# Designed miniproteins, single chains, continued (5), part 40

Each design is a single chain, and the fold is of that chain. pLDDT is the mean over its residues in the fold that is shown.

## One batch from the design tools (miniprotein)

Design m17368
Fold by ESMFold2-Fast:
Structure m17368 (fold): chain A 85 residues (1-85)
Amino acid sequence: AERAAARAALAAAVGKAEDAIGEAILTNPEYSQKMLEMLHEAYRRAAEALRTIDTGSPEEARRAAAEAVRFLEDVAAEAEAIAAE
């Protein structure tokens, strides 16, 4: 149950980051390289968190999910700021 919740939270945060980055590229295409680099780093961090969620202790899984979600929320916020320019 806890691991399923952690995976669901991570997947939701990834989806929000993907949507925000996509909108930023569509509205300000001059930022496309920066946005794609942020998306690549987002996927890398999410993959690392998912490994910890699946293989670590319940405490490590919760911490990894929380840290990755926080990072993904920061990525989404940065992309939203760029889209607003």
Scores: mean pLDDT 85

Design m17369
Fold by ESMFold2-Fast:
Structure m17369 (fold): chain A 55 residues (1-55)
Amino acid sequence: SELDKLLQEILDYAEKSGDIYHQLLAQQAHFTSSTKTSEEATKYAKEILEKMKKM
């Protein structure tokens, strides 16, 4: 799914960075997505991925 792809991209970014801040964002995205509807989780994951890319 689109959400699964976004969560994987977030994890890949966090692993590549080795930075604790990126790792915390990845964990937060995963946790928050589990508590939201698929649509809300997808929007949130897109926002997190964009923030990670700009850092």
Scores: mean pLDDT 75

Design m17370
Fold by ESMFold2-Fast:
Structure m17370 (fold): chain A 82 residues (1-82)
Amino acid sequence: SELEELYKRMDPKSQEVFERALEVAKAALEKLKEALKAGEVEGDPEKLLAEAEAKAEKELKELIEMLKNNKLPTEEIAELPE
């Protein structure tokens, strides 16, 4: 995927930040899959899952752009005053 190609071009420190974000995204998608399977969320499961995956991919691509521009959205940096 385009996301994997972008990841392979990143430096190791940026890859670590991306890997943590990817784990969070995967956990959120897994939780959504479980909620859909349990009938806790009404609607089209395929559409809801596709929308969640698209949102996660967009957020991960935005993270890569931030890392490319030396703007690291880590817990330490995210808490800095704007």
Scores: mean pLDDT 70

Design m17371
Fold by ESMFold2-Fast:
Structure m17371 (fold): chain A 60 residues (1-60)
Amino acid sequence: MADELAAKVAAGQVTVEDARRILEAMEKGDQELLDAVREATARSPEGAASLQRAIGEVLG
């Protein structure tokens, strides 16, 4: 799971469902998944932008 989400972030292909999973991980304190996503966003500006856009769509 964490590796799949990190790969999608790195590719700039974050969906609304992926963003929901990341927000759920933040609420649950899933540090492994959050660390993987953080590393991917640090390595990919496109991934960071894709994630921010998807989170914005989830939150409205």
Scores: mean pLDDT 79

Design m17372
Fold by ESMFold2-Fast:
Structure m17372 (fold): chain A 73 residues (1-73)
Amino acid sequence: MDTIDISPDVAVAIMNIIINQINQQQIQDFLRRFGISADQAISWLNHMYANTDNPQIRQRIQSTIARIRRIQQ
């Protein structure tokens, strides 16, 4: 809580990307809408991954990170 604070709006946006597993174009549109760099989004997704024990959510986070990395290329 006191060590790494991400914006609630950004956290909600990333969580929605994870749970909906949207395509690469929709991920780009979300990042652009919130003014988030791909690197920052990946950082926040890694933070969420470290703070969840739900294997389905962890799998979705990893999938989303891979999609964002493909967008960067």
Scores: mean pLDDT 68

Design m17373
Fold by ESMFold2-Fast:
Structure m17373 (fold): chain A 74 residues (1-74)
Amino acid sequence: SLEEELAELLAELEELASPELVARVKAALGQPASQVDTALFRIFSEHAPELSQEEANRLARLLQRLAELHRQLA
C-alpha cells in the first residue's frame, strides 16, 4: 500500500538523517499538496551541502518519492 511505502521511506530517512531533518520532512508532508514540493526542495537545498555525494543522492531520491506518494494520497 502507499501507506506502507511511506512508512518504509520514512524509516530509511531516519537511518540517513538527523532527528531534526526527519521532523522537518514530516512537517513538510503535513502541508497542502501544492506546498510539499517547495518545502521538500528547501529542506534538501539547506542540508545537501553538509552531506556526501552518495548521501545527497539518496536524500534526493527519498524526498522525490515522498513528494510523489503525498500527491497520490492527496
Scores: mean pLDDT 80

Design m17374
Fold by ESMFold2-Fast:
Structure m17374 (fold): chain A 53 residues (1-53)
Amino acid sequence: GSPSEITLQQQLEQAKKELEEARQSGDADEVLRKQQEVDIVSGLLDIVRAVNS
């Protein structure tokens, strides 16, 4: 994988961890925000992987 792919994979893992912490907090607005961050990073990772294919 490219350096960008590795960086985005690490960011996705961090975003997923933050989403789980938000779910445990019970703050629905924070959960929605963190879910959006996961979706954005995941989408960027998919684009980078497509370019590397």
Scores: mean pLDDT 82

Design m17375
Fold by ESMFold2-Fast:
Structure m17375 (fold): chain A 62 residues (1-62)
Amino acid sequence: MEKAEKVGKEIKELLKLAGIEAEVEVEGNKITITTKEEIPEDTLERIKDLAKKNGLELEVKI
């Protein structure tokens, strides 16, 4: 689904701007973020808002 792929790309860019290396995977209506670093709260909040705004499920793995 193109919407989830677009949101996944935006999330990856937000993480990159915050200096975080993470893998972003899109499967159906779900976005999975895999990182070995803690995501700053302000960045995580934006990611959550972006997913919720688009009706997508978000999972974060550390």
Scores: mean pLDDT 79

Design m17376
Fold by ESMFold2-Fast:
Parts: structure tokens; C-alpha cells; sequence
Structure m17376 (fold): chain A 79 residues (1-79)
């Protein structure tokens, strides 16, 4: 599990930088600890990405790539 989180965080860092990657790490750890379902996890990620877009922290292209990375995590974690 830790290796999957680190791979996801590393991929996000390449696309959107270390600040976004750190927030993703914290979010993934929180989702796992709380044992949230797949639909709730996707909603949390959508809310997070929307907030970053509105604040100007990431571009629309970066958000699209991060969304795809997070979707792959969800597909592997929840099966």
C-alpha cells in the first residue's frame, strides 16, 4: 500500500509540483484510514481538483492529468 501511494505521489509531483503532491499524499492516507468507499473517494478528488483550479494552483491540463492518476489509484485500490 505505501508503495502504491508513493508511486501516485511521485507521478502527481511530476505533473503539478510538490505542494499538490503533498496534499494528494495526505488525502490518500486519510481516505485509506477512514475506509471510504470508491464513490466518496472520487467525490473528494473532484472537490480537491476543483478547489485547486479555482485558486490557480494548477492549470486545466494539469488537473486532467492528476485526475487520471487518481482514477488509476482508485481502480487499483477498490478493484
Amino acid sequence: MEKLIEEVVKEVEKVAGPQVADTVRQTLLGLIELDLDRETALKVFDMMLDRWLKSGLITEEQAKKVREILKKFVDEYFK
Scores: mean pLDDT 82

Design m17377
Fold by ESMFold2-Fast:
Structure m17377 (fold): chain A 80 residues (1-80)
Amino acid sequence: SVAERARALEPEVARIEELLRAGDLEGARALAERLIATGDLVAQALGYLGLAGVYYAEGDFEKAREYAEKAAALLAEAEA
């Protein structure tokens, strides 16, 4: 299920959150991009949420919203 896949990816999501909290935006972006590269919809969605966090931290709220919306669309697709 989407929930089971998301739970399996909790360590990667926690690492992105840790990097964002530390101000390591390059590290957070790199890990988010690796999730996107996996090719599964849930990992891609979580990767886009990570990129949204990076853009939010950079003050680019338009891109943060764009990537959050991309993540929501991928999660909806994965549940279909």
Scores: mean pLDDT 85

Design m17378
Fold by ESMFold2-Fast:
Structure m17378 (fold): chain A 75 residues (1-75)
Amino acid sequence: GPSNASQGAYKGALEGGGDEKTSVSSSKGAKEGSKKGKNDPKSSSKGAKEGLLKGGGDKKTSDSAAKGAKEGSKK
């Protein structure tokens, strides 16, 4: 669900080298993506990546956040 996608994105962003601000932005993006995509993992992943980049993170961190959101949304 959206909360699991959000938590996955946050954890993935931190593991990818993101800070608290970019990780929170990624988690919000994952939650919005999950809601808009009816809990589709791909939509959660896209939201996490977009949120992290909007928060000022880099591509490597955004890929890690996207992976975390996708794995989280499967639970």
Scores: mean pLDDT 79

Design m17379
Fold by ESMFold2-Fast:
Structure m17379 (fold): chain A 85 residues (1-85)
Amino acid sequence: SHMENLRNKIKELEEKRKKLEDLQAQQMATDHANSAAAIARGKALREKLEKKREEQVKSETDRINAEMDKLKAEIDKLQAEIEKL
C-alpha cells in the first residue's frame, strides 16, 4: 500500500538523520580533543622558555651589579686622589 511505503521511507529517513547526528557529534568530539592537546603543548613550551629567560636575566643583572661595584670603587679611589692634590 501507498501508506506502508510512506511509513517505511519515514522510518529510513529518521534512522539516517540519527546516524548523521551521531557522526557530527563524533567529529566535534575529535576536533575538541585535538585543540586541547595543542593548547597543552603550547603551555609547556611557554613555561620552559619563561624559566630560561628568568635565569638569563638574573645572570645579566649579577654581571651589571659587579661592574657597577667595581666602577664605584674606582670612582671613590680617584676622588680620594683628587682631594689629596
Scores: mean pLDDT 75

Design m17380
Fold by ESMFold2-Fast:
Structure m17380 (fold): chain A 59 residues (1-59)
Amino acid sequence: SLVEKTREVNFTLLNMIKENLDSEDFKEILREKGIEVEDDTDFTSLMLLLSEALLEELG
């Protein structure tokens, strides 16, 4: 299913993002998706928000 494939891709992308992307770039990506992000949001919380956004966008 699309949801199952999205979940697998999402976890792979989040792992790559964690290794290669700083939190400011991550916040900009989320804001581009229309997600409200606090300036002091930690990386783990950013990953959770991205997961929710990707599931909504493709679901």
Scores: mean pLDDT 71

Design m17381
Fold by ESMFold2-Fast:
Structure m17381 (fold): chain A 111 residues (1-111)
Amino acid sequence: SPFLKQVKEALQKIDPNELQTQIVKLTTYLQQLGLTSITEEHIVNALKSLEAERIVLSGSDNIADQVQAISYKEALTLHPSTLDLVLKAVFKEAGIEKSHSEILELLSKLH
């Protein structure tokens, strides 16, 4: 699919060492919260899913969709403004059910 090709090309443009550093950092945070079932593979798949959703949402004429469009590069910064979207995607890949309120509560423990 042309869509999957765009996602793959976007992922290839990031420094692999920076990507690995941020994945390890996020994995460490999640383990400190007792979420030991979350693996680096879950995080990588979540970032790919977010980039795929961004490409779809960026094509929307809806401002609300455009506001939800987060690039995986932005996700890798682990910035507080986007970290809730990253954690939601990670929990979905790991098969963990968390409400938005539960994710915000977890974020309060990381800071």
Scores: mean pLDDT 67

Design m17382
Fold by ESMFold2-Fast:
Structure m17382 (fold): chain A 78 residues (1-78)
Amino acid sequence: SVLEKILAEIKALEERQLALMADARKNSSEEEIRQLMLEIEEERVALLKEISKVVKFSAEEQAALARIEEELARLRAE
């Protein structure tokens, strides 16, 4: 099902984040870690947007998602 695929992608993203952070803490600058965190959050938001196409989000959830997208765009522009 679509939901099972989305849940599998969320789990894979969480596992990737944990593995990359464990490796990055040994060999990465603060800026490299910042960029990695931005990329992971952007992937998470993109996945939530796909979920919102098949599951009806509340107005509050939609507003929260839009605010997160705006904040990520701001951080990327810095």
Scores: mean pLDDT 72

Design m17383
Fold by ESMFold2-Fast:
Structure m17383 (fold): chain A 120 residues (1-120)
Amino acid sequence: VDEEEVKKYLEEKAKKAVEYAAAGDVEKAAKTLKEAIKYIYEKYKEDLEKAKEMGRYMGEAMAEEAAKLLKDPEKLEQAVSGIEGAFSTVKNELSEEQREIADEAERAFMTKVAEAKKAA
């Protein structure tokens, strides 16, 4: 597996998910997250720990995109709430192992957003 190619794909999906969430389009954010999680699972099908690591990477990339909204607190809150709602929706449509990847991504996102808010 080309990890650099995977990371580039996840960065593009992270950006789109946050942009949709910030715009209030939770359904498109959820679809984007579902596509990314399934992509990770398929690429790392035999290595769940590596898949979970890529989930964390995506979560951190989403937090970096959300941090760009720190100058607009209302839009940041909408993006964060939208991503939480999107993960809640997506987890109902995922297998048990895919849900573990989603849990790692959501945890990393929430942790890094909280850290960015404290640093501001």
Scores: mean pLDDT 88

Design m17384
Fold by ESMFold2-Fast:
Structure m17384 (fold): chain A 90 residues (1-90)
Amino acid sequence: MQELLREAAELAEEAAEIAREKGASESVVESARATAELLRELSEQEKPSAAKQAAALLQLIGAILDAEREGLEEVVKLLEEALRLALEAL
């Protein structure tokens, strides 16, 4: 569980960096970064609450939608892989 969440956080961090490099809006960069921070926080907890897990998944879905609206296909791909890993960690 914790290792998959850590990998998901790393993918979300990479997504934020690529978004910044491509000149994406601050909203997209901040969404990806916030997602990475939340996933990292979950990876450090031995038993995260169901509410905290749900919040992380919702934040990740929101970040994907924000990236899709700006046509950032590479960012979307990384965030979708992060979502897949986070769902496997459940």
Scores: mean pLDDT 84

Design m17385
Fold by ESMFold2-Fast:
Structure m17385 (fold): chain A 112 residues (1-112)
Amino acid sequence: MEIELEFEEAADGSLVGRGKTPATIEEVLELARRLADAGYDVTVTIEVPDPEKPGEVSEETFEAANGARLTVKTVARPPDAKTAKVTIEARFLDEGRERRLTFEVETPLPEP
């Protein structure tokens, strides 16, 4: 799976990658699962247009085999949205410091 991201350093020192990808939401979730399997604490936020429930939020948490946590949060966007937005946040310890890496990608909507 190829995701083209441009990385920017946020004001708090975290790294933020932003971009667009032809990858599906499911392929992006598989990347998040692989990060959790590698020992990162991962949170995925998926923003999809939902005309019936704008602003509704659902959250599910999964444990990887190594005990790392994968949290998936789905947020209903306004129905005028043309793409889904997926944000992956990975937290890890580097030499005793907590570091955060954030990926923001736009994915195509599932075809009806």
Scores: mean pLDDT 67

Design m17386
Fold by ESMFold2-Fast:
Structure m17386 (fold): chain A 92 residues (1-92)
Amino acid sequence: NKKGAEGAEEGAKKAKEGAEKGDAEEASRGAVEGAKRAEEAGGKKGALYAGIGAGLARIGSSVGKIAGDEKLGAELAAKGAENGAKAAKEAA
């Protein structure tokens, strides 16, 4: 569903904004919000793929914290969200 893909894409945009600030937590929150919006739109496949992207974003954020590199964590989180949004768009 187009609405699910749009929700995931908006979440990816918020994740990218968080990454530009060097805030891995904000980037991760954007990814999670996108996944939730994709699910609410009723796109089961889009929601699943957006959820996977959000999960990867959280892992990236955690890796950045462990490595002591918040900027790396934020970039990995944003990339995870972007991949999730792309998968949701392909499923729509």
Scores: mean pLDDT 69

Design m17387
Fold by ESMFold2-Fast:
Structure m17387 (fold): chain A 80 residues (1-80)
Amino acid sequence: MMEKQREVAEKLIAEIRETLALSDEELARLLEEAGIPLTPEQLRALLEEALRELERVLAGEISAQEAVDRLEARAAELLA
């Protein structure tokens, strides 16, 4: 992986972990402010899946493209 891609992935993992540490009330407020029609539970599940996929990319187990495809499919499922 290119150094820059690794730095971006590590930063995203840190940001996801910080977001997952928020309460359901704080997550609900963020979703309302962003206009995203998800529940805090759905957002938490999506972020936990994103964290797992990013960790797998850093471990060299899957490609970044495969991770993106899987997360896009999951987001589309939740937003339908």
Scores: mean pLDDT 76

Design m17388
Fold by ESMFold2-Fast:
Structure m17388 (fold): chain A 72 residues (1-72)
Amino acid sequence: MSQEEIDAWVESGAATLRRALEPRWGEEAAELAGRRFRETARRLMAQGVDPHDALSQAAREAVEAVRAELAA
């Protein structure tokens, strides 16, 4: 997989997650989720995790991070 393909998959995933969360949690929380998703997805892919598994795990971790922030 090329860096360009990775960038496209990560950005697509982040945009999808942001769209799903914004109506419920607001723009700020959705942006935080997008940033956490990008960070986690890129890190996992750099570690050799399968792209589909990396994106799925990144989405779960991003939601958990935002939920923890909102609970604090």
Scores: mean pLDDT 81

Design m17389
Fold by ESMFold2-Fast:
Structure m17389 (fold): chain A 103 residues (1-103)
Amino acid sequence: SVETLKQDLELAKELIKKGTEEDLEEAFLLLNSITTRLEKEYGIKVSFVPVEEMGLPEDVLGVYYGNGTIVFREEIKNLTGTVEEKRAKLLTMLHEISHALEA
């Protein structure tokens, strides 16, 4: 349900705030579960592409288009890098999923 997705999204947000490696990994699993459910149950298209294909600034990791499409930088597919880089990826996922759920 949308209510369950919103609850999982809030849990992911709290895990990102805690910021331990384990919390960030758990947030990543939750956000991937949410994107899978958005695709399967709500007809949202989620795509992972190189930044050049998105035509966006290098600091933009993702975007929600009002036609029911979320586009992420391909680097978001895997939770790699520093704790700060992992947090940035997760916050991007959180923000774009939030836009899709509000639409």
Scores: mean pLDDT 77

Design m17390
Fold by ESMFold2-Fast:
Structure m17390 (fold): chain A 82 residues (1-82)
Amino acid sequence: DIFDRYQRINSKISQMITNNAPSIDIVRQLEDVWSIPDVYYRFDAMDMGRFFNHPITMDFVDKIQTDIQNWRIQRDRIKRQE
């Protein structure tokens, strides 16, 4: 389930940040999260197309994409700080 995977990865990233994990490990997790929507859309186009085009699931996609954009900003900030 994409939502469950998203929640799990989001929790992991939050925990890594809280525990002062090395910046490179946080960047790797953020990069993995960034790829999630593209990977799911590409590989499961028949089933995931219906999922992403349903009104209810579109809200989840928008939320995930917004959170990924925010994580990209955090990744860029971490990369700039070394």
Scores: mean pLDDT 54

Design m17391
Fold by ESMFold2-Fast:
Structure m17391 (fold): chain A 82 residues (1-82)
Amino acid sequence: DLLERARELFEKAANSKDPSLSASYWSAGGILLTEAVIAGADKREALEVRREGIKKLQAAGKISADDAQALLDRYDAEIAKL
């Protein structure tokens, strides 16, 4: 399940103390979400997984509150269009 693997990678990104590994896990999770949607996964579910990942990065202090809110607002707008 690509969505589940993406969620696991976002958790590793939030929990990693190495900024380089954190960035690599986040990028890998994003790629898996894109592949999941191409493979027929629900776009709303994929966007919700990404929103969960952003919230975890914000809680871990790896992204500013302002940047996190801007991304969440953007994905909420995309979900509303579905």
Scores: mean pLDDT 83

Design m17392
Fold by ESMFold2-Fast:
Structure m17392 (fold): chain A 65 residues (1-65)
Amino acid sequence: SLNPEYLERLGRYFDELQKAIDNNDIEKAKEILKRMEEEGLVEVKRYWLDAENKLHFELEVKPDP
């Protein structure tokens, strides 16, 4: 089971990631994704820019470490 503190931390990262995407701050979004992956929270499968230069990504949430 995922513990509530782990889920809260994950949620804060997703909130910051969404803010970076909404601001089209691609470098910030990449930094956040890298940090989440380095902390073992997620595995980033793919990311790409669409025709409007907006960042999209696919990731898997890892089990609580």
Scores: mean pLDDT 79

Design m17393
Fold by ESMFold2-Fast:
Structure m17393 (fold): chain A 89 residues (1-89)
Amino acid sequence: AALPVTPEDLAEIRATVERVLARAAAGEPVAPEELNGARFALKLAQAMEAGVSEEELLEKAQEFLENSDSVEEAQKKFLEWLEEVIAKA
């Protein structure tokens, strides 16, 4: 098995991603792909901080991918689920 992500690693990832999002919010030039990736990574880190396991994240990602007509639809459903999990924490 891969080494588990530590709470310190999650905090560092979150801080880094929040800096990218803050730069974008301030009107600084951030590539759209980088901004979308940062938003996704922040939600993943927040869900993991809320107690969601990497295994549960992978299972949900696979479920949405199998039950969606496109990768874009699966990603949207996964992001909506991440937001729901974060809101319940």
Scores: mean pLDDT 72

Design m17394
Fold by ESMFold2-Fast:
Structure m17394 (fold): chain A 66 residues (1-66)
Amino acid sequence: KKEEARKKAIEYLLSKGFSRKEAELIVDYVEKGDFEKAKEILKQRGFSDEEAEKIINEVKKILDEG
């Protein structure tokens, strides 16, 4: 279950234009509860604060469903 949720979260981030390594890193930070570090990666890729928070919340939902 958890491994499938992680794969879905990575796939979601890949659909947003992140590389696999970036997607894995974002998921790792979200799993650790380090939302500020995940948000900074998103902002460095040109996402706004609002867009970054929306993406992080979606990743959290995907991981919670595992």
Scores: mean pLDDT 82

Design m17395
Fold by ESMFold2-Fast:
Structure m17395 (fold): chain A 87 residues (1-87)
Amino acid sequence: VSSILASLYTATAVRLVGLGLEAIMRGADEEKVVEIVNKHVRRLKERLDAEAPALATMTPEEAYRRAQEISDEVLKEAEKEFEKLLA
């Protein structure tokens, strides 16, 4: 479970950084982009850490699916904030 969470956290953090770089390339303020990325990376870790005890009671497949749901929610929130920043 911990290995799965660490891998998913890393992969999602890389995607969040990618979204931030894309926003900068589109003319967004770098300082604000860094704040949004850091905020959502922190939220992702906090959410995964909070769910870790429940995930430990699941099958590996169920745990991965649940963690992926959390990851997807954080990515969607970040995308919305970047859209607002670029509007």
Scores: mean pLDDT 84

Design m17396
Fold by ESMFold2-Fast:
Structure m17396 (fold): chain A 60 residues (1-60)
Amino acid sequence: GASFSSLTGRELFPVMELLSKREKITVGEIIEETGLSRAAVSRAVRWLKANGMGDRILPS
């Protein structure tokens, strides 16, 4: 992977915090709990999938 990306730690950290409390989570729940935009959540989900955590993100 790249050493840097358009995804910031501010966007990723709240998503990681939710995953520490829930083993699986939907994209909608991430948006509701973090207040991040759909685009920011989409970037975080892409990062999680690239790092082997995509199975923890549910499609609904």
Scores: mean pLDDT 74

Design m17397
Fold by ESMFold2-Fast:
Structure m17397 (fold): chain A 63 residues (1-63)
Amino acid sequence: DIEAFAERLLAKTTSPAIKRGVEEGAKRAQELLEKGASRSEATAVFIGLVLRGIGEELDKELL
């Protein structure tokens, strides 16, 4: 369940960029499922948006 995964990720992150990516990803994935997209498509979009948020956080912080 994408919503359950999103909740667990949100509980573990304090980064605004990552949090926003997870929230946007979950919302977009839910919209796709509602429009009849496959679970694989919805999951791929969710992961893509989460990775985008992580990329923004890494760009902000040079480790």
Scores: mean pLDDT 76

Design m17398
Fold by ESMFold2-Fast:
Structure m17398 (fold): chain A 57 residues (1-57)
Amino acid sequence: SMEEEKRKYILEVEIEQGVKILEAAVRYVMNPSEENREALERAVEEERRKIEEAKKK
């Protein structure tokens, strides 16, 4: 069903973006610069946008 397909896609986005968020979070913890904070914020916002996009399909 379309709902099952959406659920699978959302899970894939969560896994892929979760890895990117973790990498950005580790960089921020190791060097808490404004650059690294902004990179982490961007990674979180990208996940939010991709999930929202998936829900519209």
Scores: mean pLDDT 81

Design m17399
Fold by ESMFold2-Fast:
Structure m17399 (fold): chain A 103 residues (1-103)
Amino acid sequence: MAAKVEVLRLEAPRSVTVGEPITATATVKNLGDKPVTATLMLIDEDGNVLAKKTATIAPGETVTLTLTFTPQRPGRYVVKATATDDDGNTYSSEPLTVEVLPP
């Protein structure tokens, strides 16, 4: 299957304190010959959408998108970035863990 978009990288802090914003940075590439409107979501392990951003990516372009959310409870947050193209195809990063510490 020819992938239209690729999520190359997801970066986030290893730990934050409750009430501190988690800023995740995702790198997304358009592998096709046409502009793609991609919706990037930061999703937890239960499928909850923590943050969402939409961008139009030129053919062959690599863009870096920032997704920010503020954790309300301490614990281990397993998150991944998911990019959905304009045809409804979904592409995901590897998951990563952010440890949220009590205040």
Scores: mean pLDDT 82

Design m17400
Fold by ESMFold2-Fast:
Structure m17400 (fold): chain A 75 residues (1-75)
Amino acid sequence: KNVTVVFPDGTKETYDISTIEKAIGLLLRLMGIGLDQGKSFRLVNKETGEEITSLEELLALPDNSVLELVLSDYE
C-alpha cells in the first residue's frame, strides 16, 4: 500500500509502506529532513487532522492516505 506525503513547499511524494522496513525507511527519511532544517517533524493525516505517532498507526492507514509533513521550531 502507498501513502502520499505533502511537504511544506507543496510538493508531494508517494511512498510504499507495505512492509515494516519500508515504513521505517519513510520515517527515517522524514526525520532526516527535519534534522537538516533544524526543526522537529510531525506527520498529520490530512483528512482527519490526527498526528501519526507510531509505526503501528502508519501501517494501519488506508491505501492512498494523504499525510502532511509539518516542520516546527523547538519550543
Scores: mean pLDDT 75

Design m17401
Fold by ESMFold2-Fast:
Structure m17401 (fold): chain A 96 residues (1-96)
Amino acid sequence: SRREELLAAAEALEAAGDLEGAAALREAANSPEEEAREILIELQARQLIANTSEEQLRKSAESFRKVNPEAAEYLEKAIETRNPEYVAKLYRLLEK
């Protein structure tokens, strides 16, 4: 189940020393579907900013600009500000 997968992922993050990520995944596992989705979007947005180079983000923005200019704009703002909220906005846009 999704809950079991989230809990297993949380244990893996805790073992790796990511206590905040593990807590977020456990909260998502015990949250209603809509709230769990928001928690996962915010976690993924933070991880993208932390683990992805500016060069890779710029390449992604260029690719999006051709098919979804709004998505490209959010990525460009994320690069400029290093604020994961703009990546979260991008993920919400793509889910709708």
Scores: mean pLDDT 82

Design m17402
Fold by ESMFold2-Fast:
Structure m17402 (fold): chain A 60 residues (1-60)
Amino acid sequence: GLSDEQLEAGVNAGVRAIARGEVPADTEGGLAAAGKGASEVSGAPLEEAIRAVREASQRG
């Protein structure tokens, strides 16, 4: 599991990537971008980071 701070940093990185037009602004593209950001911040595997971001996005 990732910490809330690592998840927040990843989500913010994903949102910025979408805003820059680097990734699609759909649900799957947004989760992939946020997961990549969270993985880079935390060092967690990409698959785990994407799952953690999806869980966090459902929390609010």
Scores: mean pLDDT 70

Design m17403
Fold by ESMFold2-Fast:
Structure m17403 (fold): chain A 91 residues (1-91)
Amino acid sequence: MEAALQKDIDDGIVQISLGVAKSVPNSPHAQRLVDRAERSKDREIQKLLLRGAFAVDQRDIERVRELAEELRERGDEESAEILEEARRELE
């Protein structure tokens, strides 16, 4: 019950966040992350990519670094590199 509710909330957040992010990204790097999230079939990767795009738009350098590391741990090295490129431009 609690686990099922959390899963439904996570799925809803991903879909809503995709719609918002497609309308809001100010950075080319954030847009690349949103495009990758839309094409991803892995919900956890989608959540990380959307969080990364928002962190880039908010100029949260520490959050961008943390999300890049988590994406590398999950095997999405290409998305992690996009976040690292965005971080360097924000510094």
Scores: mean pLDDT 72

